Designed miniproteins, single chains, continued (2). Designs and how they scored, part 6

Each design is a single chain, and the fold is of that chain. pLDDT is the mean over its residues in the fold that is shown.

## One batch from the design tools (miniprotein)

Design m4176
Fold by ESMFold2-Fast:
Structure m4176 (fold): chain A 81 residues (1-81)
Amino acid sequence: GAAPGTATVTGPAGADPREVARRAMLAGAAAAGITVVSWGTATGTSGKAIAIGRGADGGSAAGTATPDGSSGHGAGGSPAA
């Protein structure tokens, strides 16, 4: 089926938003269009945390996963080499 560019990641209840964001990025890259990675823990407690780095609706980029805590003048990440 043809799905839009919506990406949503759900983690266990009490998960850190940063960890969920990383999970969303990894899943997005691996799935080539993260839509729903983890529904959240469907066993016992239902935890829902939305972590995505996409902005294709008016952002030009066709759904690019970008961290929300690493944006100075432009996105990037120098591993030091």
Scores: mean pLDDT 45

Design m4177
Fold by ESMFold2-Fast:
Structure m4177 (fold): chain A 79 residues (1-79)
Amino acid sequence: SEELERALREARERLRELGLEDEFEALTLEEVKEALREYLEANDPERTEEAMKKLEELIEKYGEELLKMWYVGQRHLVA
């Protein structure tokens, strides 16, 4: 968890350098979860509930920051 917390801090600094910090802060966990559920239902409906349960477990263990960071990265850094 300490290693993950360090990685999240480094990723947050990266977002700041890219000018995405305000977008990250404005993004709500509910918006991310809804977008992911819609994507999963459209592309892999059989796995949607399993994937959403795993996301909830990750959020509980590591906090919402991990999911929000991944989502911002997917939209702007991975595409």
Scores: mean pLDDT 71

Design m4178
Fold by ESMFold2-Fast:
Structure m4178 (fold): chain A 94 residues (1-94)
Amino acid sequence: MAEKLYEEGRKAYDAGDYDAAYRKFQEALSLLSPDDPRLPFVLANLGNALLERGDYDKAIAYQEQAIATAERLGLPEEVISLLRMGLAITKSAK
């Protein structure tokens, strides 16, 4: 179920429907455990949807949560570096 909601959120994002993307990613987030390795990616995409909506402070907060979660779960440095790049882009847009 979470994977389907995540894919629906990504399709909405790609179509430019950032409100629908945000709602679908929030629904996906509600189905994930704190230890799910998909959690950082859902948090990062929530941040991306909020960035596109112009909600910079919330976008930054989700992106920072994505990085902290990826670090806590021991994800590869390559993943953490990509998440840090996303945060830098979000901060530069504010």
Scores: mean pLDDT 86

Design m4179
Fold by ESMFold2-Fast:
Formats: C-alpha cells, structure tokens, sequence
Structure m4179 (fold): chain A 94 residues (1-94)
C-alpha cells in the first residue's frame, strides 16, 4: 500500500512537470530524484509521528484542512497524500 502511494506520487509529479512545460529531461529527472529523497524522509517522519503521537498528527491534519483555502494546489495534494499515508499506516500497524 505505501509503495503504491509512492509510485502514484511519482506519476502525479511527472504529470505536473509535463503540464508545467518542463522540457529539459535532465532537469525533470533531477526533480524526480530530489522528490523521491524528500518523500522517503517525510514517510519516515510521518511513521515516527504516527507511532509516537497519533492524536497530535491527526489534529495537525485537521488544522491543515481548515487552512486549505490558503494552500497552493501542491500543498492541498500533499495534505490528501498524508491522509492516505495515515490510512496505510493504520493498516500496516496490525
């Protein structure tokens, strides 16, 4: 499940790069690699937070939803992805 979310995120980023008109294939590849690195770091942090303070994490997400109107499209996408990751963590935690 988490691996499927990672692949979906990469595909969405590729689509966003195409829509943004990124023509440089090397630049696109560098952005994707940097995104993968950041995603791995964020997934580890989210897993830690979910284990140590699931209530605080859920509250932070609730607050983020209230601020959704002031978010960029990428931030809104990130919020939805964090919610999906939390659901995957719940399933993974037995």
Amino acid sequence: MIEEIREELKKKLEELLKKAGVKDEKKKEEILKEFEKKLEEELEELRRLYIEDPEGLEEEIRRAREEEASMSESQREQLRLVERLLEAFRRELE
Scores: mean pLDDT 71

Design m4180
Fold by ESMFold2-Fast:
Structure m4180 (fold): chain A 80 residues (1-80)
Amino acid sequence: KKEELKKKAEETEKELNQHRADGLFEVSSLEARAGNAAVKDPEEGAKLREQAQAHRDRVDKEISELEKKYNELKEKAEKL
């Protein structure tokens, strides 16, 4: 039972780390595209930067939720 909670915590940590990596890559990709677009069209660059910011905000919320789940599982495992 304690081992099950430990395994779930490890799986959640792996998902958290993967989500952080994927989110950072996606945001960085959008920011790079915004920079390239801004060279030719500042308005298109601004639009892509807005999309990057919106995506960053969503990723941050999802990461926060996963962190809470990880901490809850870790705490439950420690109490057993």
Scores: mean pLDDT 79

Design m4181
Fold by ESMFold2-Fast:
Structure m4181 (fold): chain A 75 residues (1-75)
Amino acid sequence: TNLAQLLGQGRVEEAIELLRTRYQDIAKRHLLSAGRLLGLELDPALPKRVIAEAILLLMENPKMSPEQALAEALK
């Protein structure tokens, strides 16, 4: 089971846990796909950690915009 599949199935709590504990095991292309499902415009050159953090912020903060999540992840 991959991150985008969990998000597509509404399994948000499991997606958060997978991302927090195992983001290094997730292929970068799958992180980019999951981010795009959440409205993130991600540069593929971004570090995997930044992509994972932006996705996590959006999943945990429903009122946060994709632009705000990416800006926060870049700190």
Scores: mean pLDDT 80

Design m4182
Fold by ESMFold2-Fast:
Structure m4182 (fold): chain A 86 residues (1-86)
Amino acid sequence: DREELEAKLVEALLNHDYKEVVELLKQLGFTDEEIEKIINGEELPEEVKERLREALKKGVEVLLKQEDNERLKNLLESIKKWEAEK
């Protein structure tokens, strides 16, 4: 659940979907004031910066694992296709 939210947060940020970013940050336990400061690029307390950094790091790790698995799967399918075309 939380891991899925962290991954969705990274995707929403990459897609510039700020409405979704706000909702995901709320679900991850950020306050409305903290979210406003994050969206506006304002200076954040160190504790808030650390929580945001941790959430983004975990989200990126989830997406990288998913991408690596898809790459391996695609590679295997490509090999099978080349063998069938013998």
Scores: mean pLDDT 73

Design m4183
Fold by ESMFold2-Fast:
Structure m4183 (fold): chain A 82 residues (1-82)
Amino acid sequence: MPSPIEKLIELLKKAREAVLNGDVETMNKYIKEIIDLVKKEKASKEIEDLVDKAIMALVHGVLTDDRERADEIVERLIKKLE
């Protein structure tokens, strides 16, 4: 059974792939799952802050079509969770 942090990392990776593919609907689905997971598991403020930054980067990447920058930011945040 994956830990909550491993599940969070997998959801972030899936959201990254959705952004790179321009799939806004799938990205929004994974963002909702990430928010629900963080709330359910009562994640630390540090993890909440990292997740908020990742979600902001994903949304901004879709809105500005700067998907490569969004991917880079989310990858850095995933490495901080590992």
Scores: mean pLDDT 80

Design m4184
Fold by ESMFold2-Fast:
Structure m4184 (fold): chain A 100 residues (1-100)
Amino acid sequence: MPAYGVVVVKVDPEHVEKVAEQIERVARESAAAVGATAGVSVEGDTVIVTITAPDEERARRAAEATAKAASELEGVTEVRTAVAPDGTAFAEALRRLLEA
C-alpha cells in the first residue's frame, strides 16, 4: 500500500500564485527523485502538497525536501508536514495540519 506525505504551506495572500508555482515545481522534483508523485492544490492562502510514495521513508524524504524549499520562499509564513502509512492516516494528518 502506498504511503503519503503532506506539506501545508501558509502564504501571504499577495504571494500565493508565485509561491504555489514554485512549490509545485519543487514538490514534483523532490517526489521524482525518490520515485514518488506529488500533487498541489491551493485553498485561499494555503498551498497543500500531497505526495504518494512506495513507502513511508520515501514519502518523508520528499515531504521534508519540499518543506525545506518552501520555507525559504518569500511570503511563506508557516510550513507543516506529516507522513502517513495509509489513506486513513493521511486524511487525519491533513485535517490536523489544516486545523492547526
Scores: mean pLDDT 84

Design m4185
Fold by ESMFold2-Fast:
Structure m4185 (fold): chain A 76 residues (1-76)
Amino acid sequence: SMAALREEIRAAILARAAAHGLTLTEGALDVMVDAVLAHPEGPGALPAFFLAVEIEAAERGRRTVTAALVRRALAN
């Protein structure tokens, strides 16, 4: 189901964030999950999206990732 897929993607994002010392707000999680689901590659896009978010957070000296930060990281 779509709900089960959303929870699997959320769990994957949270596990990766924890491994990298990052904390995501619920808004950040929702934006990332929606971006992954909208991507043609689906979950295969997650590593690239997370890397972009990690770089943006590091450049801003942030350990807490907000929806705004995710949106900036994923903008071209």
Scores: mean pLDDT 84

Design m4186
Fold by ESMFold2-Fast:
Parts: sequence; C-alpha cells; structure tokens
Structure m4186 (fold): chain A 74 residues (1-74)
Amino acid sequence: SPELQALRDQAMATWLRAQEAIAAGDHERALALLDEGIALVERAIGLETDPAERAVLRDFRAGLEAERERVRAA
C-alpha cells in the first residue's frame, strides 16, 4: 500500500528528527517528535496485513516508547 509505505517513511523521518533534537539537547522537541513517530507507527500497524511486518512495526514502536522514557528521565 502506498499509504502504508508513506507512514513507514514518515515514522522513520520523524525518528531521525527526534535523534537530532536529542543531540541538540532539545528534550521538549524530542518528546513531541517521538510521540508523533509512535502515532505514525500505530497507524501503520493498523494498515499492515502481514503478521511478520506487523511484528517489525510493533518492535519499532516499542523502541520509540523506550527512547521516550529515556528522554523523560534525562
């Protein structure tokens, strides 16, 4: 699905922007970007019909959630 691929690409781009914000010490922006990335991945999971690809997306979401908790703790 072009929509599914666009959501995956947007989630990856948003995560990279979150990494830039973390590197810059902008924790508020990093948290906002991580929340956006999580929402994009959740939408992608909803559209994904392949169980293996859905598992990859769930792992990606879990990674973003763990990173958000690390940023909150800093």
Scores: mean pLDDT 90

Design m4187
Fold by ESMFold2-Fast:
Structure m4187 (fold): chain A 73 residues (1-73)
Amino acid sequence: MSLPLLEMLEQVKKAIEKAKEAGMPLEAAEAALKDAEKLLAEAEKNNDKESVELVKEIIALLEETIEELKKKE
């Protein structure tokens, strides 16, 4: 049995929040953003509005993290 997409995305969001708090490196944040963009495309294709909303929250969190990390250089 595969996990429902929504449940997987909730776990991913929590993992990203913990990683950000632990000092996520820029390269990891950029890789996570690319993965999240792929998940967004999949959720949109499936017309899964709840998953789309959650992925957009993940993308926003990662974009903010990337901007903060670039400013600290």
Scores: mean pLDDT 78

Design m4188
Fold by ESMFold2-Fast:
Order: C-alpha cells, then sequence, then structure tokens
Structure m4188 (fold): chain A 114 residues (1-114)
C-alpha cells in the first residue's frame, strides 16, 4: 500500500540519520546532533501514526533512537537539550508499552534509560 511504502521510506531515512550520527558524532556540534535526533524522533512519530499496529517495527525504531540519544548523552552530558529529548523518548516509550508488549531488545534499552 502507499502507506506501507511511505512508512518504509521514513524508516530508511531514520536509519540513515542514526548511522550518520554514530559515524560522525565526534565531529558534530551539539546543535547538529540535537537537530538530527529531533528529525529522527519526528520520523518515528510519523511512522507510528501511519503504522500504529506494527509493534515490531515501532519497537525496533525506538531502540535505535534511544541508543543514539544515550550516545549523545555520553558525548554531551551537561546538555539540557539532549536531556529534554531523552525525556521525550521516555514518554514515547511509555505510550508504546501501554499498547504493545516489550521485546527482549526493548527491555534491555529500558534498563539503560532508567
Amino acid sequence: SALQQQADQLASRLYQLIDDLFENIDNMSEEEVVSKLEEAIELLRQIAAQRPDDRDLLQALLIEVADALLYAKKKFPDSPRVEELLEEVRALLEELLATHPPTPELLTVLEDLS
């Protein structure tokens, strides 16, 4: 379907952003890292709106975004903006867990976010 194709394209863009961030974070400014993470979170929200019943996809994408945020927090430990994005992802995680049972992979990320 058109919605499936669009969601797949958004997911590919999200993976590209996360891969670029992990590869280049040591050469990025805090503003650049925050901007990429804000785009990734917005893409995740769009995918969730288009594919609300695709639990496996949503959990996999949330894990990728959470891992990237944890890496950004290690790089910029005193950034209030990175902390705001971590709180936003924790809220998305709570919403997802209310409607979808966690995978073992998501349970591991939950411990790291605590």
Scores: mean pLDDT 81

Design m4189
Fold by ESMFold2-Fast:
Structure m4189 (fold): chain A 94 residues (1-94)
Amino acid sequence: SMKEIEELKKKIEELKEEAKRTLERAERAAERGDILGLIGEGIRLIGIQFEVELIKKEAEKMGDEDTVKKADETLAFIEESIARIMELLRNLEV
C-alpha cells in the first residue's frame, strides 16, 4: 500500500500545481476582459476540486492521514481560487 499512498500524494501535488496554473490563467483572462476565458478557468477548478475530493476519499479508506491533510490543504486553495475568480468576474461587470 506504500506505492499506492505515494501515487496519491503525487496526484495531489500535480493537481495543486494545475490549480495554481488555472488561477494564473484566470487572472490573465481578467486583465484582458475575457469573461468567457475566466468562466472556463472557473469550471476547470471545479473539475480539479472533484478529482481532489475523490483522492481524499481513497486516502481516507487507506487510513493515510498525511495524504488526507494534503488533500484538505489543496481543497482550501481551490476554494480560495474559485472565490478569487468570482471576485474578478464581478469586477469585470463594472
Scores: mean pLDDT 88

Design m4190
Fold by ESMFold2-Fast:
Structure m4190 (fold): chain A 68 residues (1-68)
Amino acid sequence: AVPSVEELLARYLPLLREALEAGDMERLRAIMRETQPLVDRLSEEDQRRLDQAVQALVMEVLEAQAAA
């Protein structure tokens, strides 16, 4: 079964945050490779929701780094 966008966010957003905060590009790439086939199976609407959540996370991490 294809996981829901909510399940993907709950599973991978914390891992993506850790990789971004650490600057770990190898781990970021590994996460993207693992998730891409799951994302490709989502509806277009759910792919947009996932993209928006990832963009919000990236902005949050960048703002925190800029404030430090």
Scores: mean pLDDT 80

Design m4191
Fold by ESMFold2-Fast:
Structure m4191 (fold): chain A 62 residues (1-62)
Amino acid sequence: SERERVRAVLAEAEAAAREALAAESKDAGIQTARDVMARAGLEGTVIVRGDEIEVGAPPPLP
């Protein structure tokens, strides 16, 4: 389903972003997450908390 596809892409973006954060920098992690989501035609929220990166769907309301 579309929900399963979105969930898979967001999980992939988060995993890739965490690897980039650990290997390079916070900015590299954020950019990696955005690139993965953009390739899938998705928009999401990227949240950085210290050494952690979280990727999720945007808020449902404007």
Scores: mean pLDDT 77

Design m4192
Fold by ESMFold2-Fast:
Structure m4192 (fold): chain A 76 residues (1-76)
Amino acid sequence: SALEELIELVREGASLLDIEERMEELGLSKEEQIEVGKAAGERQLELFLQQDISEEQRKEAEEKYEKEVKELEELK
């Protein structure tokens, strides 16, 4: 599906400009755009957690991600 293809591109590190162009071309719904946003947030968390960080910083990053996901789900 188009949504799955875009999520994969986000995970592979495609530029935000390329992702935006694809979203416009495919005519994604608000709900589908939210799913792409969640995937982008997940990738940012993954990259952050791969750094040499403290357990406190890890917990804070994970809690922030969970809060952002909940806020995005409320927009559906």
Scores: mean pLDDT 78

Design m4193
Fold by ESMFold2-Fast:
Structure m4193 (fold): chain A 94 residues (1-94)
Amino acid sequence: MVTLTVETLVAKTPDEPISVTISGVADEHTVVVVAKNLKTGAIASGPALHRPGTVTIHGPPLEDGDVVDIEMLVTAPSGELVQRLTGQMTVVLE
């Protein structure tokens, strides 16, 4: 079973990278993680993973109090969507 972990992001700059930890991915499945800033609508994605690990996403731009929607899409070798997981991350800019 695929698991997505997201937490409050303490950012030092508006362009702080977002790190998302993924576990429970089956060896043949592809995982793509998308981050969307719900205030601005800006979207960024990380590199595709084929195993459990951490994805680093550069962007979207962040402001204090922003909510970032994290969507994880898991696809089988057939191209079929197997799982869609979502989480939200609150931004604290220091």
Scores: mean pLDDT 74

Design m4194
Fold by ESMFold2-Fast:
Structure m4194 (fold): chain A 94 residues (1-94)
Amino acid sequence: MSEAELVEKMREEIEKEIERGLEEKKSAQEIFDRVVKIYGEISSKLSEESQQLLIRMITELQELIEVGKASTEEFAKAALEKEREFTEKVKEME
């Protein structure tokens, strides 16, 4: 499986987990923890450059939670947007 195919598949799984978390009325922290777990399973299969992009995205999402100004819905929207950007950047580096 190419790196682009792997991140595309993970994007679909992450989008589903975010949507499920919203339906189950989970907190932003609970949704974040699930997303981080999914990325943890693939991080070793990514290039060093893609791993750096992933760490940056995770850090930005964690900051949204720590500031405490975003609702769970606002967090979910930001997570979906950052995931899309991450996937596009990885595909461009292929």
Scores: mean pLDDT 80

Design m4195
Fold by ESMFold2-Fast:
Structure m4195 (fold): chain A 100 residues (1-100)
Amino acid sequence: MEAEKQQLVDKILKLIDEYIKKLIEAQKELAKIMNKEDEVDKKLKELLAEYKKAKPQIIQQLKNMSLQQLKDLIKQAEDAIKNLPKQYETAKKKIEEALK
């Protein structure tokens, strides 16, 4: 694997980890509003275990991607992370209104 490609793969893996962390934090906050913290925590733990198990396969898939595909994925991941707070705010408001 070329040096540039390895740097892009490493960056994507870091972005995936950041996205998952922020997504878990958002899901836990929504679960508090819904009074389903225990159920959501259990499901998130299962999802994290599956992700860790799948991580070697994900790395292999990323290594097989072109430089252009990797760059596109980085942009998509960065955009997804940037948009998470707004999506969380929107979801929170809808849930709070539905529970009233």
Scores: mean pLDDT 79

Design m4196
Fold by ESMFold2-Fast:
Structure m4196 (fold): chain A 98 residues (1-98)
Amino acid sequence: ADAMRAAADAIIDDTLAEVKKILSKNPEKAEEGIQKAEELAKRFRDEVARDRSLAGMVEAIEKTRKEFEEYFKDNKEAIKAVKDGAQRAIDALAELAR
């Protein structure tokens, strides 16, 4: 579980950094968008702390991805980065669970 959590945390941190770069391209919305992205990342970590099983971590990833897509619906580049990050996290967790 600790190795899976560490892998998920690293991928989420990388995904958050990529999202922050994308959001920073629009200065008028960057601060609000970055704050929301950080809030979603924190809620993901809180959910994982509650359920550290493979199923619980996958559920937390999918829930966070969905909330991000709903908030940033007009930012296709940010949505793509989050979808790609979520898939990488799920794939890494599946590999570690073998």
Scores: mean pLDDT 78

Design m4197
Fold by ESMFold2-Fast:
Structure m4197 (fold): chain A 93 residues (1-93)
Amino acid sequence: SEQIQKFQNSKTMQIRYEILKILASSDKPLSQSEILDALRSRGIVASRSQVSQELDELEALGLIERIPGRTPLYRISEGGREALEGLDKLLES
């Protein structure tokens, strides 16, 4: 239904925005666990599965980069930094 989709889209946008902010503020690539801990320290209630899903979508959109390894690490892309600047302007207005 349209109302459930709107609710999911709003929550998804909040989590994505905060992930991009966390990655943009980090001097190093972060694991999924470090991102989840950073979200929770910022008062964002998210599950590990939600963070995993949003990381996959952000990577698919080219907004973050996944560094392969035994534990994958994530960093913000140039496109992700540009998108974050646009989102900051929209959410601060």
Scores: mean pLDDT 79

Design m4198
Fold by ESMFold2-Fast:
Structure m4198 (fold): chain A 75 residues (1-75)
Amino acid sequence: SSREEALREAIDAFRAMALVTEADLALRNPKLSEAEKQAILEATIAELEEILKRSKDPSLQAKLQGYIDRLKAAL
C-alpha cells in the first residue's frame, strides 16, 4: 500500500542519513588509517547502493545517488 511504501522509504532515508554521518565522521577522524577509512567508505557505498536499488521514490533516489557520488570522490 502507499502507506507501507511511504514508511519503508522513510526508514531507508533515515538509515541512509545515519550511514553517511558515520562515513563523514570516519573521514574526519585523524586516528583512523587510510585503509580503515577506505574500508568504511566502501562498506557505506555498498549499503547505499542496495537502498537505491530498492527505492521507488525519485527524491530519495536522487539524494542517495548524491551521497554515493560524494563518497566515491573521497576514495
Scores: mean pLDDT 88

Design m4199
Fold by ESMFold2-Fast:
Structure m4199 (fold): chain A 82 residues (1-82)
Amino acid sequence: MTVLDEAQRAAARETAAALGKEEAYDTMMEADRALAEEGVLVLDLPDDTTREDLERIKEAFEKHGLKIVLRLSEEAKEAIAA
């Protein structure tokens, strides 16, 4: 589908809010929409992303049958080892 489900948008919005990046939400959703059309989601996550945030994101999007690729900052990547 060329458009993300309402549930997928809710999950992305909740994640953006939890990370304090509401302004990044619009850009993330546009990227997710384009990539979801190809069956993969790429999310660009902030430095302060926790492992719990990653697990929530993965579970939410995997539930909808989309493969997720998370782009992490160096700090988040080292902390989470995602």
Scores: mean pLDDT 56

Design m4200
Fold by ESMFold2-Fast:
Structure m4200 (fold): chain A 93 residues (1-93)
Amino acid sequence: TLEELAATLSPKEKLEALIELTKEEIRRLAEEVAKLSEEEREKLLKELKEETEGEDKLIEELLELLRNRDVEAVFKIWLEQQRSPETEKILAE
């Protein structure tokens, strides 16, 4: 199982696997957002802004990047939010 494999991986290998899985999930989300009509995207944007007070600009940027299928830019924003010295050290190796 995935859990059994994860138990045998080094921290670096686990982080690399998490990065790959995260990028794949972002690609799936980008594909879904790109399939939405302009009206459906506007409705989604409004709903997200109502749920997340103070993050309007970040939400607008994320949806635009997802619409354009810019997986790398979305992933970089996600990493910025995770800000961990351990994660930064592993990625620099």
Scores: mean pLDDT 71

Design m4201
Fold by ESMFold2-Fast:
Structure m4201 (fold): chain A 68 residues (1-68)
Amino acid sequence: GPGAAAARNGAEAAAKGQSAAGAAGWHDLYKAGYISEEQARKAIEAGQAGDAAAMARVLEEAAKSRGA
Protein backbone atom coordinates (compact mmCIF):
# COMPACT_ATOMS: atom_id res chain seq x y z
CA GLY A 1 0.00 0.00 0.00
CA PRO A 2 1.00 3.67 -0.16
CA GLY A 3 2.15 3.61 3.48
CA ALA A 4 4.43 0.59 3.05
CA ALA A 5 7.52 2.67 2.23
CA ALA A 6 6.82 5.04 5.15
CA ALA A 7 6.42 2.09 7.54
CA ARG A 8 9.64 0.53 6.25
CA ASN A 9 11.55 3.82 6.63
CA GLY A 10 10.10 4.23 10.12
CA ALA A 11 11.22 0.74 11.11
CA GLU A 12 14.73 1.40 9.76
CA ALA A 13 14.95 4.74 11.60
CA ALA A 14 13.69 3.08 14.80
CA ALA A 15 16.32 0.34 14.45
CA LYS A 16 19.06 2.96 14.12
CA GLY A 17 17.69 5.06 16.98
CA GLN A 18 17.32 1.99 19.19
CA SER A 19 20.69 0.38 18.40
CA ALA A 20 21.61 0.41 22.12
CA ALA A 21 18.25 -1.11 23.12
CA GLY A 22 18.65 -3.69 20.37
CA ALA A 23 22.09 -4.60 21.72
CA ALA A 24 20.56 -5.19 25.17
CA GLY A 25 17.94 -7.48 23.64
CA TRP A 26 20.52 -9.53 21.76
CA HIS A 27 22.69 -9.74 24.88
CA ASP A 28 19.69 -11.06 26.86
CA LEU A 29 19.09 -13.76 24.22
CA TYR A 30 22.75 -14.78 24.51
CA LYS A 31 22.57 -14.93 28.32
CA ALA A 32 19.37 -17.00 28.07
CA GLY A 33 21.27 -19.46 25.87
CA TYR A 34 19.09 -18.95 22.78
CA ILE A 35 21.96 -17.72 20.59
CA SER A 36 25.74 -18.08 20.60
CA GLU A 37 28.21 -15.37 21.61
CA GLU A 38 29.26 -15.03 17.95
CA GLN A 39 25.64 -14.61 16.81
CA ALA A 40 24.94 -12.05 19.55
CA ARG A 41 28.05 -10.07 18.59
CA LYS A 42 27.09 -10.02 14.89
CA ALA A 43 23.53 -8.98 15.70
CA ILE A 44 24.70 -6.17 18.02
CA GLU A 45 27.14 -4.90 15.39
CA ALA A 46 24.41 -4.97 12.71
CA GLY A 47 22.02 -3.17 15.07
CA GLN A 48 24.59 -0.46 15.83
CA ALA A 49 25.06 0.00 12.07
CA GLY A 50 21.27 0.06 11.55
CA ASP A 51 21.60 -2.75 9.00
CA ALA A 52 18.19 -4.43 9.04
CA ALA A 53 19.23 -6.92 6.32
CA ALA A 54 22.28 -8.03 8.33
CA MET A 55 20.12 -8.42 11.45
CA ALA A 56 17.66 -10.57 9.48
CA ARG A 57 20.59 -12.68 8.27
CA VAL A 58 21.76 -13.22 11.86
CA LEU A 59 18.22 -14.23 12.90
CA GLU A 60 18.20 -16.93 10.20
CA GLU A 61 21.60 -18.20 11.35
CA ALA A 62 20.40 -18.23 14.97
CA ALA A 63 17.22 -20.12 14.04
CA LYS A 64 19.27 -22.73 12.18
CA SER A 65 21.61 -23.16 15.16
CA ARG A 66 18.63 -23.64 17.52
CA GLY A 67 17.13 -26.19 15.15
CA ALA A 68 20.28 -28.29 15.17
Scores: mean pLDDT 63

Design m4202
Fold by ESMFold2-Fast:
Structure m4202 (fold): chain A 101 residues (1-101)
Amino acid sequence: SENDIIFEKLKKIVEELEKPEFKTYLEAFPEKKDAINQLKKYIETKDIEAILSFLEIIREKFGEQAQGKSNLEVLGIYLGLCPYENIESVSQKICDILKES
């Protein structure tokens, strides 16, 4: 299902972000670290409804700027993992996972 694809993508992203190379980035942005920790809890409990609700909340924060983007791409922009305007992504690899169909 589409929900299974979202779950598997988020699981891969959380696994990548747990690598030592992202420790300094996450310590610099407590709000992003908190968001990732919340997603990790939902993934561990397989709470797909909580995941979908969380993604919608992030999308609503972007409003019209989210138009034409998937919820996963908007999450990637929110976390600084995908490029937005003149801001480069922290990880193109993670951004590519978020954008994969």
Scores: mean pLDDT 76

Design m4203
Fold by ESMFold2-Fast:
Structure m4203 (fold): chain A 95 residues (1-95)
Amino acid sequence: SSQDILIKQLNQLEEMVKKYVKDQDLVNKITELIKQIKQRIEQQDYQGALDLMDELTTLIQEMAKKLKDKKAAVQIESQATSLRMFLFVELKVQE
């Protein structure tokens, strides 16, 4: 299902953040936002999920500017952007 794909991609984003980001406070904030986004998706609150994804994307963009591994930064930002687009499409499909 689309929900299963979204959850899988959110888990992949979380693992990339945990692997490349050394700031544990920032990792914890991103992980908590991802958890809240998953809960909204499970509740079929795609608007709530999208709003939280906008917060997550902003935080990831600020984090990416500070990452020494620029290839990892691009991959994490790309994954977040793709997830936001997928959530937007799901919101439109749900009417």
Scores: mean pLDDT 86

Design m4204
Fold by ESMFold2-Fast:
Structure m4204 (fold): chain A 77 residues (1-77)
Amino acid sequence: KLKELEKELEEKLKKIYEDTKAALEKETGDGSLADAVAAKKALESEVKELIKEISALTGKPYLEIFEAEAKKIIEKA
């Protein structure tokens, strides 16, 4: 179950990140740091429930889980 939640979280974060980035790039034509910051903010509302579930299973803080996955997405972008 934990591995499934982690995979779902990664897929959802990547999808939301890509959609948000594409929308910002269309408007500005710029893949700058500002786009990454905006995408990170958008990710919080969508993945809150998945982070909560993972935290319940692992005992890790919400912020630690979120930052680890967000960093993974940003590094792969």
Scores: mean pLDDT 66

Design m4205
Fold by ESMFold2-Fast:
Structure m4205 (fold): chain A 83 residues (1-83)
Amino acid sequence: SEDTGLYEGEVEIGGLVGPGRANSGGVNGPFSAGNLETGLGVTGTVTAVKKEGDKVIIEGKGISTETGEELPVKVVGDKRVLG
């Protein structure tokens, strides 16, 4: 599916933005994202996927992997092509 896979770009977790990666299982599917600048990571569920030109916007509801806190997540990135 075009809404599933690995993405690289801008990751916002709990209002903090930086370069990162995300793995999307598609809308209502599993979700993970990490901000490489802050070290914040989340796992959760994808709530929305939108294609905007050559970019993909993924929104999700995440749980912090360190604290268990529920955090809003938004990713704007390019889909990585893995064979």
Scores: mean pLDDT 78

Design m4206
Fold by ESMFold2-Fast:
Structure m4206 (fold): chain A 93 residues (1-93)
Amino acid sequence: MKKLKVIINVTFVPPEYKGQTLEEVKELLPKAVEEAKKSGKKVVVDVTMSSKTGKEEENKELLDEIKGYATELELENPDVEIEVKLKKVVKEL
């Protein structure tokens, strides 16, 4: 089933709770990459931000860090495509 996408979901909870969702991404993303390597799947990271008030900078920093981590994994695994999207939180098995 090499057409199946692996979707990792992340919810940003600004401000001081951000580490929770980032830790999940760092934990799940390598696993998804290994699955994608084996099955030829594409890895998709769906990010949902809970944002109001003046939390835009923190949310942007968090998103940039996730994108950076995904880019680094793509460089380590050039046969795997990783897409980071600002979207709904969804987990697919």
Scores: mean pLDDT 59

Design m4207
Fold by ESMFold2-Fast:
Structure m4207 (fold): chain A 87 residues (1-87)
Amino acid sequence: EKKKLLEKIAEYAEKAAEAARKGDLDKAQEYHAKATDLFVEAVRQGLLSPELAKKLNELITEADAALLAGDLEKFARYSEKLAETAK
């Protein structure tokens, strides 16, 4: 169901941000991957408006870029925005 999928995306994005703020790169990557997989599933099921899908994809892309750059503070900020947007 749409609501449950969006709630799970928000939960994993929040956990990714918390892990990043604790300096736990492995857990940040794990939770971010889970949030991203659920986003892909929500898109595949047609559960998102085009506007919401675009916003979530932009935030995921920015979080990915921050994580690749090793910027855990920037990653945490984008993951927090992802969680807020998915609610």
Scores: mean pLDDT 88

Design m4208
Fold by ESMFold2-Fast:
Structure m4208 (fold): chain A 60 residues (1-60)
Amino acid sequence: SKTEKRIEQLEKDLEILRKTRKELEEEIKAGNKDISLLVALDIVEAAIRWIEAKIKELKE
């Protein structure tokens, strides 16, 4: 169904975002204090929360 395809796409996007979050966290831990990385991490974390909420909504 269209809903199942949308969930699959969102789950794939979520995997990519989780990998990106991990990479950003590793750069910050390595001592990169660039404000752009901190902003990018906040944006990625917000995107992860919204996608998780959307997947939950679509499964209900």
Scores: mean pLDDT 86

Design m4209
Fold by ESMFold2-Fast:
Structure m4209 (fold): chain A 82 residues (1-82)
Amino acid sequence: SSEELLKRLSESAERAIRSRKRMEEAKEKGDGVSYAGAAVEYIGSEFESALLAKKLSEEEIKKLSPEQQEVVKEALEKLESV
């Protein structure tokens, strides 16, 4: 089920990437409601990414895109330190 976990992790990391982009777009427009909604989605997808990544080896995580790997790294650091 490593393939299934990796697929779920890639989907979760992609949601985090999209949510971060929506936060920046909402900030640029001064849309606090859209920013808050995107921030909640970002936090949830980041947390899910961290939990999924803990179940996978470093070799499996390296199969993700570089952008998705950065999300995973940041999520794991936040989960471990704060």
Scores: mean pLDDT 85

